# Ledger of designs, part 79: designed miniproteins, single chains, continued (5)

Each design is a single chain, and the fold is of that chain. pLDDT is the mean over its residues in the fold that is shown.

## One batch from the design tools (miniprotein)

Design m18898
Fold by ESMFold2-Fast:
Structure m18898 (fold): chain A 72 residues (1-72)
Amino acid sequence: MDKIDAAIARVAALLSRYPLDEEAKLAFTKAAGALMEGDEEAAVRHAREAARLAGAPDEVIDEIVAIIREAV
């Protein structure tokens, strides 16, 4: 869905501002997969983990969560 694809792109753009190691990249991949499956809570959990591993501040984590919840 265009809405889900747009949300994945927006989250990726936010996370691209931070260094992503392999664990953070894996968490983001799991978040994108969950979002494509319509599993809001799994998508939020994995995206929050990816952002925390990347060292994103709480405000950015909250923005990522809001993007995901708006998409589902």
Scores: mean pLDDT 84

Design m18899
Fold by ESMFold2-Fast:
Structure m18899 (fold): chain A 73 residues (1-73)
Amino acid sequence: KERLVEAAREAAREVEALETDPAARAELERAAAEAGISPEEALARARALLAGLAEKLEKEGYPEAAEILRRAA
């Protein structure tokens, strides 16, 4: 159980870093360009993925991990 909370915190930190860390932002821009989308669209997709994972974890009985992911989304 605690491993899921820890993984959720790591995922949340990675998404936060895409907005606050210049190196992470540069990697996001490169990945978005390779995929043919904007960095804003890539970030929106990452947040949507976290929101989907949060709903899944809440249904599976992990509300703490779900809340961490929802906050980052």
Scores: mean pLDDT 78

Design m18900
Fold by ESMFold2-Fast:
Structure m18900 (fold): chain A 101 residues (1-101)
Amino acid sequence: MKEEIERRLEELLDRMLEAGLITEEQREAARRLAKERGEGVEILLALLRGVDLTAMSELEQELALGVAAVYLAVQLTVEGKPPTDENYLEIVERELERKLK
């Protein structure tokens, strides 16, 4: 369900904040941008890659999210998986686990 996907995105943001990977301001900006653009998984991946969306212009945000989208598409293609929200979240969850080690 859509609500489950939104809950999992929120849980990932909370884990990133607790791990010191993002600031509270970056978490709030990510929530706002996800609501405005609907690109929640791309936003999370950009944050995991160290992109500071709060310090970027609109064009720079577009480019950063575009790079994240391409990375997600390539990873799904390599793994032979369809482009579903669950498969995108699985990639983001794995990237977070790598960062926490």
Scores: mean pLDDT 79

Design m18901
Fold by ESMFold2-Fast:
Structure m18901 (fold): chain A 55 residues (1-55)
Amino acid sequence: MTPEEKLILKVHEKALELRDELLARNPQPTDEELVEFIKRFNEEKEKIEAELKAA
């Protein structure tokens, strides 16, 4: 598995995790909650990218 493939898989897993947390709290998310979700996802993606590059 390449570093790029590992990144894609970890980002995908994190997206599913955050989505499930959002839907568990509110099955019909508001626009504000969706914006916050996207913002958090981008922050977590940057962290995953930094961690994999630091390994």
Scores: mean pLDDT 78

Design m18902
Fold by ESMFold2-Fast:
Structure m18902 (fold): chain A 55 residues (1-55)
Amino acid sequence: ALEELEKNPENRTALGSLLFRGDPRAIPLLEKQLKLIKDPNLKSILEKLLALLKE
């Protein structure tokens, strides 16, 4: 999942895998990918994922 996300920051399958794990170590990776994603819909999804992981 992380390797796939490194190749394509907008890979929805890899993003879903990170959410499913709920791993707080994914937070800095998601923050980095959020800056690389230009699709506003994906940015919105990642912002919600980050909020869930921080709780």
Scores: mean pLDDT 66

Design m18903
Fold by ESMFold2-Fast:
Structure m18903 (fold): chain A 60 residues (1-60)
Amino acid sequence: SEEEKLRKAIEELKKKIQEYVDKNGKLTFDEVAKIAKEVAEKYGMEAKVEGNTVSLTPKK
């Protein structure tokens, strides 16, 4: 289902962000946006950057 796919995408995003923080001790918005776009691409989703917010949406 779309809900399950989104959940998996969020878990991967969380994992990659955590790996970055563990390595560098700090996370920038630019890095969050980069990671979110990579995860969105992997799951066939779209990552939108709106001001200081990044969101994942299903592709039609």
Scores: mean pLDDT 76

Design m18904
Fold by ESMFold2-Fast:
Structure m18904 (fold): chain A 60 residues (1-60)
Amino acid sequence: SEVVRRLIKHEFGLSDEEIEEYLRMIEEGASEEEVIKALMEKFGLSEEEARRLYRALKQL
């Protein structure tokens, strides 16, 4: 989990606070598509990049 958190920060530029925000969304029942859309809109990611980030978040 520590390795994955470090990769997320390095590759996508998320803070610890932002990581916890999106993990909370997932835990509270947000769909995969809702989280991916939010990541695309917030960080300007492509769908492929947002899906990669979503997968990384689920490894935490």
Scores: mean pLDDT 83

Design m18905
Fold by ESMFold2-Fast:
Structure m18905 (fold): chain A 92 residues (1-92)
Amino acid sequence: MEEAKRLLEEALERAKESKEMLEKANDPRMEETLKDLEEAIKHVEEALRALEEGDIEKALEHARKAKEAAERAGDLVTARLVEEAIRILEEL
């Protein structure tokens, strides 16, 4: 539980850093990537909230969506952190 939360918090920090760097670049070609990163951030935040409420099923649902969004954005570091959190949550 604590380890899964830590991994999701690290994933959130990483995704926010990736988003900030893309926003700074101000490249119109990155609009879809930025949208995918925003989707990943949203779902990591929702997964963390679900864990605070003790809803492991909801946390897993949002974590899986966050992983998919991070993969679409090409943020493989965020995707890996979320995948590790999913593995831990699936064992609960």
Scores: mean pLDDT 86

Design m18906
Fold by ESMFold2-Fast:
Structure m18906 (fold): chain A 100 residues (1-100)
Amino acid sequence: MLQVPAIDPADSTAEILRRVLAGLRETRRLLEEGKVTNEEVRDYYEALLAALEPFADDPDVAALRKQLQELIDGLKKGASKESIITAIDNIIAQLDELLA
């Protein structure tokens, strides 16, 4: 089940990014397994983008929000499952690098 991660205003940027990373990994897995639709994934990312708005003053969160918006736009335009998975994998790789 796709649930938006609970974000505490007291969380550090690194903690917020780790919660988002977990959600991206779960979404990627469910898409690969065919267990979610593109519409469900779009709705999840739109909700995640909204949950991150209070933290948009952080440059790393702002960059992530831009990448999530590009994912949402791709889903709205009917991008292939393969293209969406590739885009998610790229965001995961960038977050793994930032959190290392």
Scores: mean pLDDT 81

Design m18907
Fold by ESMFold2-Fast:
Structure m18907 (fold): chain A 62 residues (1-62)
Amino acid sequence: GPTKEDYIKKGRKKIGEAGEALQQGDREKAARYLEEAGKYFKKAGDNKSAEAAFGGARRLRG
């Protein structure tokens, strides 16, 4: 199955995709990518990165 390192890599990719969406002005799309990143970091056991990603998504929506 996927390793902790695989989940970290997927989370980082989603952070990059969120950044690209923000550059295009799509805050809602960026928030969705940050939520996906948070889910991957949580699966990896990286709770600090997960909380940061989920917090970023909430700030983009509120």
Scores: mean pLDDT 89

Design m18908
Fold by ESMFold2-Fast:
Structure m18908 (fold): chain A 57 residues (1-57)
Amino acid sequence: MLYRATMPVPKLSDDELALREGELVEVLEEVDENFWRVRSLATGEEGLVPKSALEEV
């Protein structure tokens, strides 16, 4: 299911993905209670993002 970044997301570690506000992502895996592995539809890059920064489309 598609999600949207509600805010800019910084890349703070090698496992994380930087997102722009409004960027669309596909959720690949719910890694833990706070972080999801996603793929950016704009870049095709994958990484961890905080689920609190995402909104279901």
Scores: mean pLDDT 83

Design m18909
Fold by ESMFold2-Fast:
Structure m18909 (fold): chain A 86 residues (1-86)
Amino acid sequence: RGSVSDEEIELNVVILGLATHLAASRSAGNEKEARIAREALDVVEKLASQGKIEEAIRYGREVLRALNSGDLEKAEKIVEEARKEA
């Protein structure tokens, strides 16, 4: 079981996770976290549009882990690294 669709599903799960963090951060008034989540979402989508699906999933998952831990500095660093790949 290794269809291209499975990878696209995993990418969509990552995108939804980042969008959820963006919405939650806005509701909580966490402007910095909302900005990081929005930038992460943009970079993940850009990487995916360039055919770098594996990189998009990997960076997106790492950003989600950092955001779940409240480690905004780590999340920002991961976004910066992903942005250099895009």
Scores: mean pLDDT 83

Design m18910
Fold by ESMFold2-Fast:
Structure m18910 (fold): chain A 93 residues (1-93)
Amino acid sequence: MSEEERRALARRLVAQGSQALMEGRYDEALELFEEALALDPTDPLAWLNLGEVYAAQGRYEEALEYVRKALELDPEDLAAKSFLEELEKQLAE
């Protein structure tokens, strides 16, 4: 598989995972985002969405680790920063 084909497939998987997440299909969303990251581990959106799946399941410590990874890749993402602050607040209580 070419690098271009790999990135295109990864983006498709992220889109499918986002839809699954919106529909509450958390196990399917998790699998799709993990597959996307196996193809392109440099996509901050895939890491952020993986964090959202874990947070939706009440797994805040795991969500925090994935959001931190997204911010390592894109430090200026305001949505990721806001999500990080909410997760830290949940873990402090």
Scores: mean pLDDT 85

Design m18911
Fold by ESMFold2-Fast:
Structure m18911 (fold): chain A 100 residues (1-100)
Amino acid sequence: SAEEERYLRRTRSEVAAARQLLERELAQGVPREQALRGVADWVLSTLRTRMTEAVEAGMPAVAREIAALYIEAVRELFADDPALAEEVVARMEAILREVL
Protein backbone atom coordinates (compact mmCIF):
# COMPACT_ATOMS: atom_id res chain seq x y z
CA SER A 1 0.00 0.00 0.00
CA ALA A 2 0.97 3.68 -0.25
CA GLU A 3 1.23 3.87 3.56
CA GLU A 4 3.52 0.80 3.75
CA GLU A 5 5.71 2.27 0.97
CA ARG A 6 6.00 5.58 2.91
CA TYR A 7 7.38 3.70 5.96
CA LEU A 8 9.89 1.77 3.81
CA ARG A 9 11.00 4.93 1.94
CA ARG A 10 11.58 6.68 5.29
CA THR A 11 13.62 3.68 6.51
CA ARG A 12 15.79 3.74 3.35
CA SER A 13 16.37 7.49 3.85
CA GLU A 14 17.35 6.90 7.50
CA VAL A 15 19.78 4.13 6.47
CA ALA A 16 21.35 6.53 3.93
CA ALA A 17 21.59 9.22 6.65
CA ALA A 18 23.35 6.74 9.00
CA ARG A 19 25.92 5.98 6.27
CA GLN A 20 26.48 9.70 5.63
CA LEU A 21 26.85 10.35 9.38
CA LEU A 22 29.50 7.61 9.70
CA GLU A 23 31.40 8.92 6.63
CA ARG A 24 31.23 12.52 7.96
CA GLU A 25 32.42 11.54 11.46
CA LEU A 26 35.38 9.56 10.05
CA ALA A 27 36.27 12.43 7.65
CA GLN A 28 36.30 14.82 10.66
CA GLY A 29 38.77 12.58 12.52
CA VAL A 30 36.38 10.97 15.02
CA PRO A 31 37.98 7.64 16.11
CA ARG A 32 36.38 4.72 14.23
CA GLU A 33 35.23 2.90 17.40
CA GLN A 34 33.51 6.07 18.73
CA ALA A 35 31.86 6.80 15.35
CA LEU A 36 30.58 3.20 15.05
CA ARG A 37 29.21 3.25 18.64
CA GLY A 38 27.33 6.49 17.89
CA VAL A 39 25.80 5.04 14.73
CA ALA A 40 24.89 1.80 16.59
CA ASP A 41 23.11 3.73 19.38
CA TRP A 42 21.17 5.84 16.85
CA VAL A 43 20.21 2.77 14.75
CA LEU A 44 19.00 0.77 17.80
CA SER A 45 16.92 3.70 19.10
CA THR A 46 15.47 4.49 15.64
CA LEU A 47 14.67 0.81 14.92
CA ARG A 48 12.69 0.48 18.18
CA THR A 49 10.72 3.67 17.45
CA ARG A 50 9.96 2.80 13.79
CA MET A 51 9.01 -0.83 14.52
CA THR A 52 6.71 0.27 17.38
CA GLU A 53 5.04 2.87 15.11
CA ALA A 54 4.48 0.27 12.35
CA VAL A 55 3.04 -2.31 14.79
CA GLU A 56 0.74 0.31 16.39
CA ALA A 57 -0.45 1.24 12.86
CA GLY A 58 -1.43 -2.43 12.32
CA MET A 59 1.48 -3.21 9.95
CA PRO A 60 3.62 -5.92 11.65
CA ALA A 61 4.89 -7.12 8.23
CA VAL A 62 6.24 -3.59 7.58
CA ALA A 63 7.89 -3.64 11.03
CA ARG A 64 9.69 -6.87 10.01
CA GLU A 65 10.79 -5.27 6.70
CA ILE A 66 12.10 -2.18 8.57
CA ALA A 67 14.13 -4.51 10.83
CA ALA A 68 15.49 -6.42 7.80
CA LEU A 69 16.62 -3.17 6.12
CA TYR A 70 18.40 -1.96 9.29
CA ILE A 71 20.08 -5.36 9.88
CA GLU A 72 21.36 -5.34 6.26
CA ALA A 73 22.60 -1.75 6.72
CA VAL A 74 24.44 -2.58 9.99
CA ARG A 75 26.19 -5.58 8.38
CA GLU A 76 27.23 -3.35 5.44
CA LEU A 77 28.34 -0.31 7.51
CA PHE A 78 30.18 -2.48 10.09
CA ALA A 79 31.70 -4.91 7.52
CA ASP A 80 35.26 -4.18 8.78
CA ASP A 81 34.11 -4.78 12.40
CA PRO A 82 32.17 -8.09 12.15
CA ALA A 83 32.15 -8.83 15.91
CA LEU A 84 30.53 -5.44 16.62
CA ALA A 85 28.15 -5.92 13.65
CA GLU A 86 26.88 -9.23 15.09
CA GLU A 87 26.55 -7.73 18.61
CA VAL A 88 24.41 -4.87 17.22
CA VAL A 89 22.37 -7.30 15.06
CA ALA A 90 21.73 -9.49 18.15
CA ARG A 91 20.39 -6.41 19.99
CA MET A 92 18.23 -5.53 16.96
CA GLU A 93 16.84 -9.11 16.88
CA ALA A 94 16.00 -8.73 20.61
CA ILE A 95 14.02 -5.56 19.75
CA LEU A 96 12.18 -7.50 17.01
CA ARG A 97 11.22 -10.24 19.50
CA GLU A 98 10.08 -7.64 22.10
CA VAL A 99 8.00 -5.48 19.69
CA LEU A 100 6.51 -8.32 17.55
Scores: mean pLDDT 88

Design m18912
Fold by ESMFold2-Fast:
Structure m18912 (fold): chain A 110 residues (1-110)
Amino acid sequence: ANKLTQPSSVTGAEGGSITITATGDASTLGTNSVDWYRQKPGEKAELIIYNNSTLPAGVRSRFSGSKSGTTASLTISDLEKEDEAVYYARAYDNAEKKWVWGNGTKLTVV
């Protein structure tokens, strides 16, 4: 399958840090950058990281991204209850010649 694979859920402590991973292959994350999107309940999905590690204007510095080989990582520090959302990785797939999405990771903050 040429989709990005993410864990279905992750749990972090308020004030702590979590990392969400997305695994692709040579045709996706092995050659192309990753973007990360956040879908909060009742809200539109919003871009929170692009080009592996770049924050858009207005996105808080608590979010950071990296990519190594075929694995992308989104790290959220200083977790707030507001960070509860589904997080999606997205990358271009050279084999399918289209953009592909991760299956999404639901973040719970305790």
Scores: mean pLDDT 87

Design m18913
Fold by ESMFold2-Fast:
Structure m18913 (fold): chain A 74 residues (1-74)
Amino acid sequence: SVLDPADVARLGAERIARLEELDRRLEEALAAGDYEAVLRYLTEGLTLQAEFLGRDPEEARRKAEAVVAALKAA
């Protein structure tokens, strides 16, 4: 069958939980000035969001790198 509603709801909840975890880790990394950790968590979050929206994960990685470079320059 095309898309079980229970599977859709479960996948949504799991993705939301992971994004919330990544947000917490990003805040901790930013507070610590750990830009390597910021890049890792931001890349994962943007890649998950790209997958959810049917976008290119490589483009998501490039955007994460650009954001971290801008943060370091600020």
Scores: mean pLDDT 75

Design m18914
Fold by ESMFold2-Fast:
Structure m18914 (fold): chain A 56 residues (1-56)
Amino acid sequence: DEKKKKILEILDELAERIAQLYQQKAQETDPAKKAQLDEQIDQLIEEASKKLEEIR
């Protein structure tokens, strides 16, 4: 199913980007910068959700 492959690609890209941001967050000591990283993670999830909505 081509739809399944496209979903997996979106999820793989999301997982990779989120992993990078969580790595940065784990090394960050500034609460304000941690909050910015959380916002970036939320934004990536929202973007992925919109792409998934287009497929569904």
Scores: mean pLDDT 81

Design m18915
Fold by ESMFold2-Fast:
Structure m18915 (fold): chain A 100 residues (1-100)
Amino acid sequence: SVIDDAIVRAQQMYQQSTDPNVQSTLQQVIDSIRDSQSQGSSPDQVMQRIMDIYNQQSSQMTDFSYRNPDRRDQIDRTRQQIGDRVNDIHIMIRRGIRQS
């Protein structure tokens, strides 16, 4: 299923990541997809939950960046890496819906 493919993709990204914050976010995404799969959630519901995780993490990083301007460049890089990976998973789920 597209949900099973999303889990495999997220696990691959987790293994390829060297940033602990990126790995932590991907683990939350994997757990959320697995929970959604067990509940029989639709792909749209899975995507919404993944976006909720991303938005929460992005908000926390923005707040931390304002409080720690000396670490802003590092935080921005981590945020971009999370955004890129979440977007890749989102595109894959969307393609799975259309190609199935």
Scores: mean pLDDT 83

Design m18916
Fold by ESMFold2-Fast:
Structure m18916 (fold): chain A 96 residues (1-96)
Amino acid sequence: DEIKKLEEKIKEAEEEKKKARREGIIREASAYTLVIKGAALRTVGEEFREEGEEYIKKGEELIEEARKELEEKEKELDEKIKELEEKKKEAEEKEK
C-alpha cells in the first residue's frame, strides 16, 4: 500500500525532527556553560579577563551556530514532511 509507505516516511521525518530539536537544545545548553565559565573568569581580575572574554565569545558563537543549524534542519524536515503529505493526498485521490 503506497499510502501506508508514505505514512511511515512521514512518521520517520517527524521523529527525526523531534530528535533534532532535542539535540539542538542540549547543544545550546552546552555552549551556554562556556558563557557562564567565561563570566566567572572575567570577574576574578586582570589575570583571567582576556581568557574569560574569549570563553564568552566562543560560547555565544556556538549558541548562534546551534540555533541556525537547528532552524535549517527543521525547515528541511518541514519541507520533506509537506512533500510526503502532498504525495499521500495524491495517492488517496487516485484510490477514490
Scores: mean pLDDT 85

Design m18917
Fold by ESMFold2-Fast:
Formats: sequence, C-alpha cells, structure tokens
Structure m18917 (fold): chain A 88 residues (1-88)
Amino acid sequence: MIEIPELTEEDIEFIKEAFKVYDTDGDGTVSGEDKRKFVAGILKKLGLNPTDEQVDALVAAADKDGDGTINLEELLEFLKKYSGKKFE
C-alpha cells in the first residue's frame, strides 16, 4: 500500500509547477500516458517509490469524472483528501 504524506505549501507549489509542464496544450488537463508520468513524478518527489499498479490506481482515483483526464483542481483535492493516509 502507498501512503501519501501530508502536503506542505512547498509540495502544493511543486505540484502546480509540474502540472504546467505536463499540460502541454494549456487546456488545464493532463491525459493519456502523461497523466501516469505526472502522478509517478509527484510521488517520487514526495519521497515515495510507487509500483506501476499503485500509480495506475492513484491515476484512476484522481480521475473523478472518468473522462480519461486529470485537471489540477481534481488532483489537488484528491491529494489533500488522502494526505497522511494509506491508499489501498
């Protein structure tokens, strides 16, 4: 199981900056393979070593509307909700 640490203001700022890098078309969303790379990159920055299956589960959980994309607001809300908690 992966445990998401409590997010600091510095962590939130990093996530916002990283999102802009993966949001290459500037539409406020990350889709396809880029959402998986983005989530994996954030978890590694937070000091975690996620498996591919754990990354896929977190991507699916962050994609609340099931449209195959993740927006910044959904991701931040998800991470804040599950920060400091084990993700099954």
Scores: mean pLDDT 70

Design m18918
Fold by ESMFold2-Fast:
Structure m18918 (fold): chain A 102 residues (1-102)
Amino acid sequence: QIQQLRQQGQQYLDQGQQYLQQGDHQQARRYLLQAGQYASQLMQLGDYRSAGDLFGRVGDLYDQLGDHRSASSWYSAGSQAYRLAGDDDRSRTLLDRSRRLR
C-alpha cells in the first residue's frame, strides 16, 4: 500500500533525524538507510513525487552526517524520481546538490 509505505518511510526518516540530533550517527545511518529503501519501493510503485521527497530528505541528513558520498547518491535517486514525476525544477535542484558532493 503506497500510503503505508509513505508513512513508514517518514517514520524512519524522523527517527534517523532524531538520532542525528542526539549524536548517535550509527543509528541515524541505519534508520536513514531504511527510509531510503522505502523511497525506492515508492518509486517502483510509481509514487515518484513521494519517493523524490523522501530521497531528497535522506540525502540532506546524510550530508549533515558528513557522509557526502551517500548524500550524493541519495540526491541522484531523488533527482531521477522528481524527473519521473514531471518536477523538473526539484529534479535539477537535487542533481546540482549531488554534483556538488562528488
Scores: mean pLDDT 90

Design m18919
Fold by ESMFold2-Fast:
Structure m18919 (fold): chain A 57 residues (1-57)
Amino acid sequence: MKTVRLIKGADREKVIAEIEALGGEVTEIVDDTLFKAKIPEEKIRQVLMISGVESIE
């Protein structure tokens, strides 16, 4: 499970949809810029390239 941090003002719904399209699953929404997701390891780089994603931990 990874913690995804968004840039302030990012479109969270769009980021979530792109993560789900890559085979990921959002498991917990912490706040407007932070959520937890299951992301396939081979797709982590692609998630980091999504507009509005600041970091993945």
Scores: mean pLDDT 84

Design m18920
Fold by ESMFold2-Fast:
Structure m18920 (fold): chain A 64 residues (1-64)
Amino acid sequence: GSSELEQLRKKIEEYKEEIKRLKEEKKRLEKEGAPEEELKKIELEIGILEGIIGILEGIINLLS
């Protein structure tokens, strides 16, 4: 059956996919000459998601 740890691992993979998409979007926006503030917003979002992944991985390791 689906355990809470399995759900957390699935969520981590979803966030990793989101980070990949955001990094690709940032590269496109940089190439198109987007405003620095727009690029910083994407960087901040990536940083937040990376932080969340770190916390979730820490929780999994603690509970394993």
Scores: mean pLDDT 85

Design m18921
Fold by ESMFold2-Fast:
Structure m18921 (fold): chain A 96 residues (1-96)
Amino acid sequence: GITEEDILRAIMEAGLAAAKAALEAAKKGDMQKARVLVSLAPLGIGAAKLLNDKEALEEIKKLLEETAKAAKENGDEELAKEVEELAEKAEEALEE
């Protein structure tokens, strides 16, 4: 059957995919789409932390930092701040 670890892996992979899509949306100036997609990042970070997948945490952090930069470049300072706070949560998870 499906294990708890299988579910956490699926959540982590979905969160990582959403972070990649959020960066692409932010680069294209679609801030509404980027905001929706980045809202899945906390779930991806939480799942990666529980799985002790440091490589996934590092990739999510990098994607969030790049998304925050793209949001600032497109004038969405509010989204940039929210995404920077999510990148900090990924960094905190890496330090544990």
Scores: mean pLDDT 89

Design m18922
Fold by ESMFold2-Fast:
Structure m18922 (fold): chain A 86 residues (1-86)
Amino acid sequence: MSITITGSGLDAAQKATLLAGGEALQGSGATVTVTVSGDSITITASGADTAGLVAGLAAAVDVESRGATVSSTVSGGTITISITKS
């Protein structure tokens, strides 16, 4: 399955959490691309297993719970999660 996670307005701890989620996705055997630009991170992964997907989504939820704007899309079985917090 493929997953894309985009976060913006990230502090250093939130960036570290999303990067850890990307590493977990890569460790699951996924092909992962991470783009960091200032306070924004986009993670795109393809070929992720269930454990990798759960880890990536958990990182996105954790970062959202700390006040960041997060969007998550899962393809190959379509799940779209869009979370916005001001």
Scores: mean pLDDT 73

Design m18923
Fold by ESMFold2-Fast:
Structure m18923 (fold): chain A 118 residues (1-118)
Amino acid sequence: SEAEAEALVAEGFALLNADAPVEEILARVEELLALARAETDPELALRLVRAVGAIVWNEHARLVAQGRLDEARAFLERVRAAYEALLAAETDPAVRAEVARNIAGLDAALAEVDALLA
């Protein structure tokens, strides 16, 4: 439901603000992307994908700023897998385009983390 989606998005941002463990933030990201995949309203699915993008990029920035590069890499790889699962199930062109843009951004971020780890 929209109310359930909004509550989970709010929880995701609350976990970021509380400096929660990466695994808790990742679990919320994976739940939100699973909701987007099950969502039949493309406008709500698009809002969920955009909210997840904000959570993911804030967590990535935090991990990199803290020098936690191995954790940043693992986080991005698991988020990428969740986005790929959504893309494989999604039929709405706008949602597909947003997910594809996020995957491209994750691929660029992974390359940057790999360069820092070398």
Scores: mean pLDDT 88

Design m18924
Fold by ESMFold2-Fast:
Structure m18924 (fold): chain A 57 residues (1-57)
Amino acid sequence: LKEKIIEAVREALRKAGVSEETIERVVEAMENNESLSEVASPEVLEIVKKAVDEVIS
């Protein structure tokens, strides 16, 4: 489940044109259960939230 969520987040961020460096930073924070607000902009956080919601709904 966690791996599926992380892959969905990576795909959504790449589709939105987010840099690979930022994508890996977000994924690392997610894998370590760290706060995303310190590694991502509000716009990036909204993309992550939507991608997660689509997988778990």
Scores: mean pLDDT 78

Design m18925
Fold by ESMFold2-Fast:
Structure m18925 (fold): chain A 66 residues (1-66)
Amino acid sequence: SELDEIAKKYKEIMDKIAELHRRIKERGVWTEEDINELKKLIDEALKLHKEMKRLAQERGVPFEAK
């Protein structure tokens, strides 16, 4: 379903954020490029989260944010 596809994309973005944090931890320094990439990933995750919530509401399914 559309909701499942968006949920998969959201997980992929969260996995990318985790990988970025892992690389930064191993390097021991934050670069401007790292900060910009993190901001980009967070913005994309927020958009997907809002879309998931919208679709759940549209279909009468309760959306429980934890």
Scores: mean pLDDT 78

Design m18926
Fold by ESMFold2-Fast:
Structure m18926 (fold): chain A 111 residues (1-111)
Amino acid sequence: SMKEEAARRAVELFRALAAAAGAEAEVEILEVKELSEDEVEVEVRVTLRAPGRPPGVLEARLVWRKDADGNLGLKELDVTHIDDAAAELLGGAADLPAILASFAPAAAREG
C-alpha cells in the first residue's frame, strides 16, 4: 500500500541520515495519513545511537508525493522536535543535503 511504502521510505531516510553521522537510527512510526491519492504524511520518532555518546531523539513529519511514474519522493520534511544530543549527532554528518536530495522527487533534484 502507499501508506506502507511511505513508512518504509521514512525509515530508510532516517537510517541513511544516521549512518552519515556514524550513528544508528531506531524509527517509530507514530502516524500515517493519506492526504490525497498522491500524498501521504508520515509522523516519526527517531532515536539516534552512537558509541560513546548519549542517545538523541527527534520527531519529524514527512510528506511523500507520488510522481507520474508511481514512485514516492520526499516533498516536505519538518523536524517538529529535536533534542541537543540528536542535533549534535546530525550536525557532525557530512552530505546531509545530498542524502535528502536522493529521497526527493526527480523534478525537485534538478531545482
Scores: mean pLDDT 80

Design m18927
Fold by ESMFold2-Fast:
Structure m18927 (fold): chain A 92 residues (1-92)
Amino acid sequence: MEELKKKLDEIVAQLEKQGIKVEVKIEGNTVTITLTFPNILQAIAAALVAIGLSLDGLDIEVKLEGNTVTIVVKGENEEEALKNAIKVLEAI
């Protein structure tokens, strides 16, 4: 668990270095990721990646609003939800 949270923090820091604002909320077996991109095209690209992961079997809900993408990631438990959230963020 701590190792997964550390990896999540490292990925968030890398995205923030690219000008993306990242908010992550962990609530039991659900992780909500809010990404605000510098422009709408980057947001659309990220939303499409997340939708692709959903079609490939991840339990993901995606919402696109302007240059902001909200991704709700679910797992069987907190560890699985965190692993799925990391997969989403690494794919962006």
Scores: mean pLDDT 86

Design m18928
Fold by ESMFold2-Fast:
Structure m18928 (fold): chain A 96 residues (1-96)
Amino acid sequence: LSHLEEALEHTKRALEAAKAGNDEEFQKHVQRALDHVNRAAQEAEKEGRLDVAIELTLIAITLSILLHHGVKDRENDVAVLESIIKRLEELIERLK
């Protein structure tokens, strides 16, 4: 799987954990999604895909904020993760 596909999978796992109230799995999967998004952003920058790199950097910032602060607001965590899933799916389709 590409780093984008790995980021998507971990974001989906984080969403499932958030809905289940499993804070430990939520933190774990948000961190893994963040790691893969950062790697995808670096690859996009090296390839000269600056628009993709910017979008991935903004997703990484959002995941980082969620990792440190989102746990206190589960409804917001779910909404943010659903938004990130949609954006990652759109990026994957655009890059096919």
Scores: mean pLDDT 85

Design m18930
Fold by ESMFold2-Fast:
Structure m18930 (fold): chain A 80 residues (1-80)
Amino acid sequence: SKLNEEGKKYYEEGNYKKAIELYEKAIEKDPNYAEAYNNLGKAYAELGNNKEAIDYYIKALHLDPNYEEALKNLEEVLKK
């Protein structure tokens, strides 16, 4: 998705709020987009919103149970 790729670009620039907006739009177009949910979790974690990050990582894993990056990210945020 172009929206997901644009969101990643803003995430890499440290603009987590803009990244979130773009990932949310990607999910509106494809509600089963596991990568976009994982990316939302990462952006929320960077903002210190660990509860929201956990919820999004769980959603990504529910959509793709073998999503290694989402599992690793969930384990990392749960240690905090």
Scores: mean pLDDT 89

Design m18931
Fold by ESMFold2-Fast:
Structure m18931 (fold): chain A 67 residues (1-67)
Amino acid sequence: MEEELQKEIDEAMVRIYIGLAKIYEKNGDLEAAIETLEKAIKLAEETGDEETKKEAEELKKEVEEKK
């Protein structure tokens, strides 16, 4: 039960981080967006969510290209 709850929390956190990163990017805070995406990537890797990890990595690359 605790393991299942932790995974659900972690998956929700990854989605929250990606959303926050998009907000930072829209506001021009590219450094905060990249840091937030790095947190999302690490958490997605830990939870085994390959699709969300790839989405976060692609978004991070897009943000880095705007610097």
Scores: mean pLDDT 79

Design m18932
Fold by ESMFold2-Fast:
Structure m18932 (fold): chain A 68 residues (1-68)
Amino acid sequence: MRRPKAELEITITNPKTGETKTITVEAFSADEARALAAMIAALYKKEGWTVEATIRTEDGEETFTFTP
């Protein structure tokens, strides 16, 4: 069975310092990419960071924004 490859790009912003970091990770499905995005967002949201996750697949692009 063919599985679409997904790319997850996460931008993390620290509101205290204004620092922004970008993390890119590969996943073998959109569902895996969404799960990774949710996990990372939950961790950084608890520390007061704003997280924006973009998932890119052959079927399209999805963006999720998580605020503290």
Scores: mean pLDDT 76

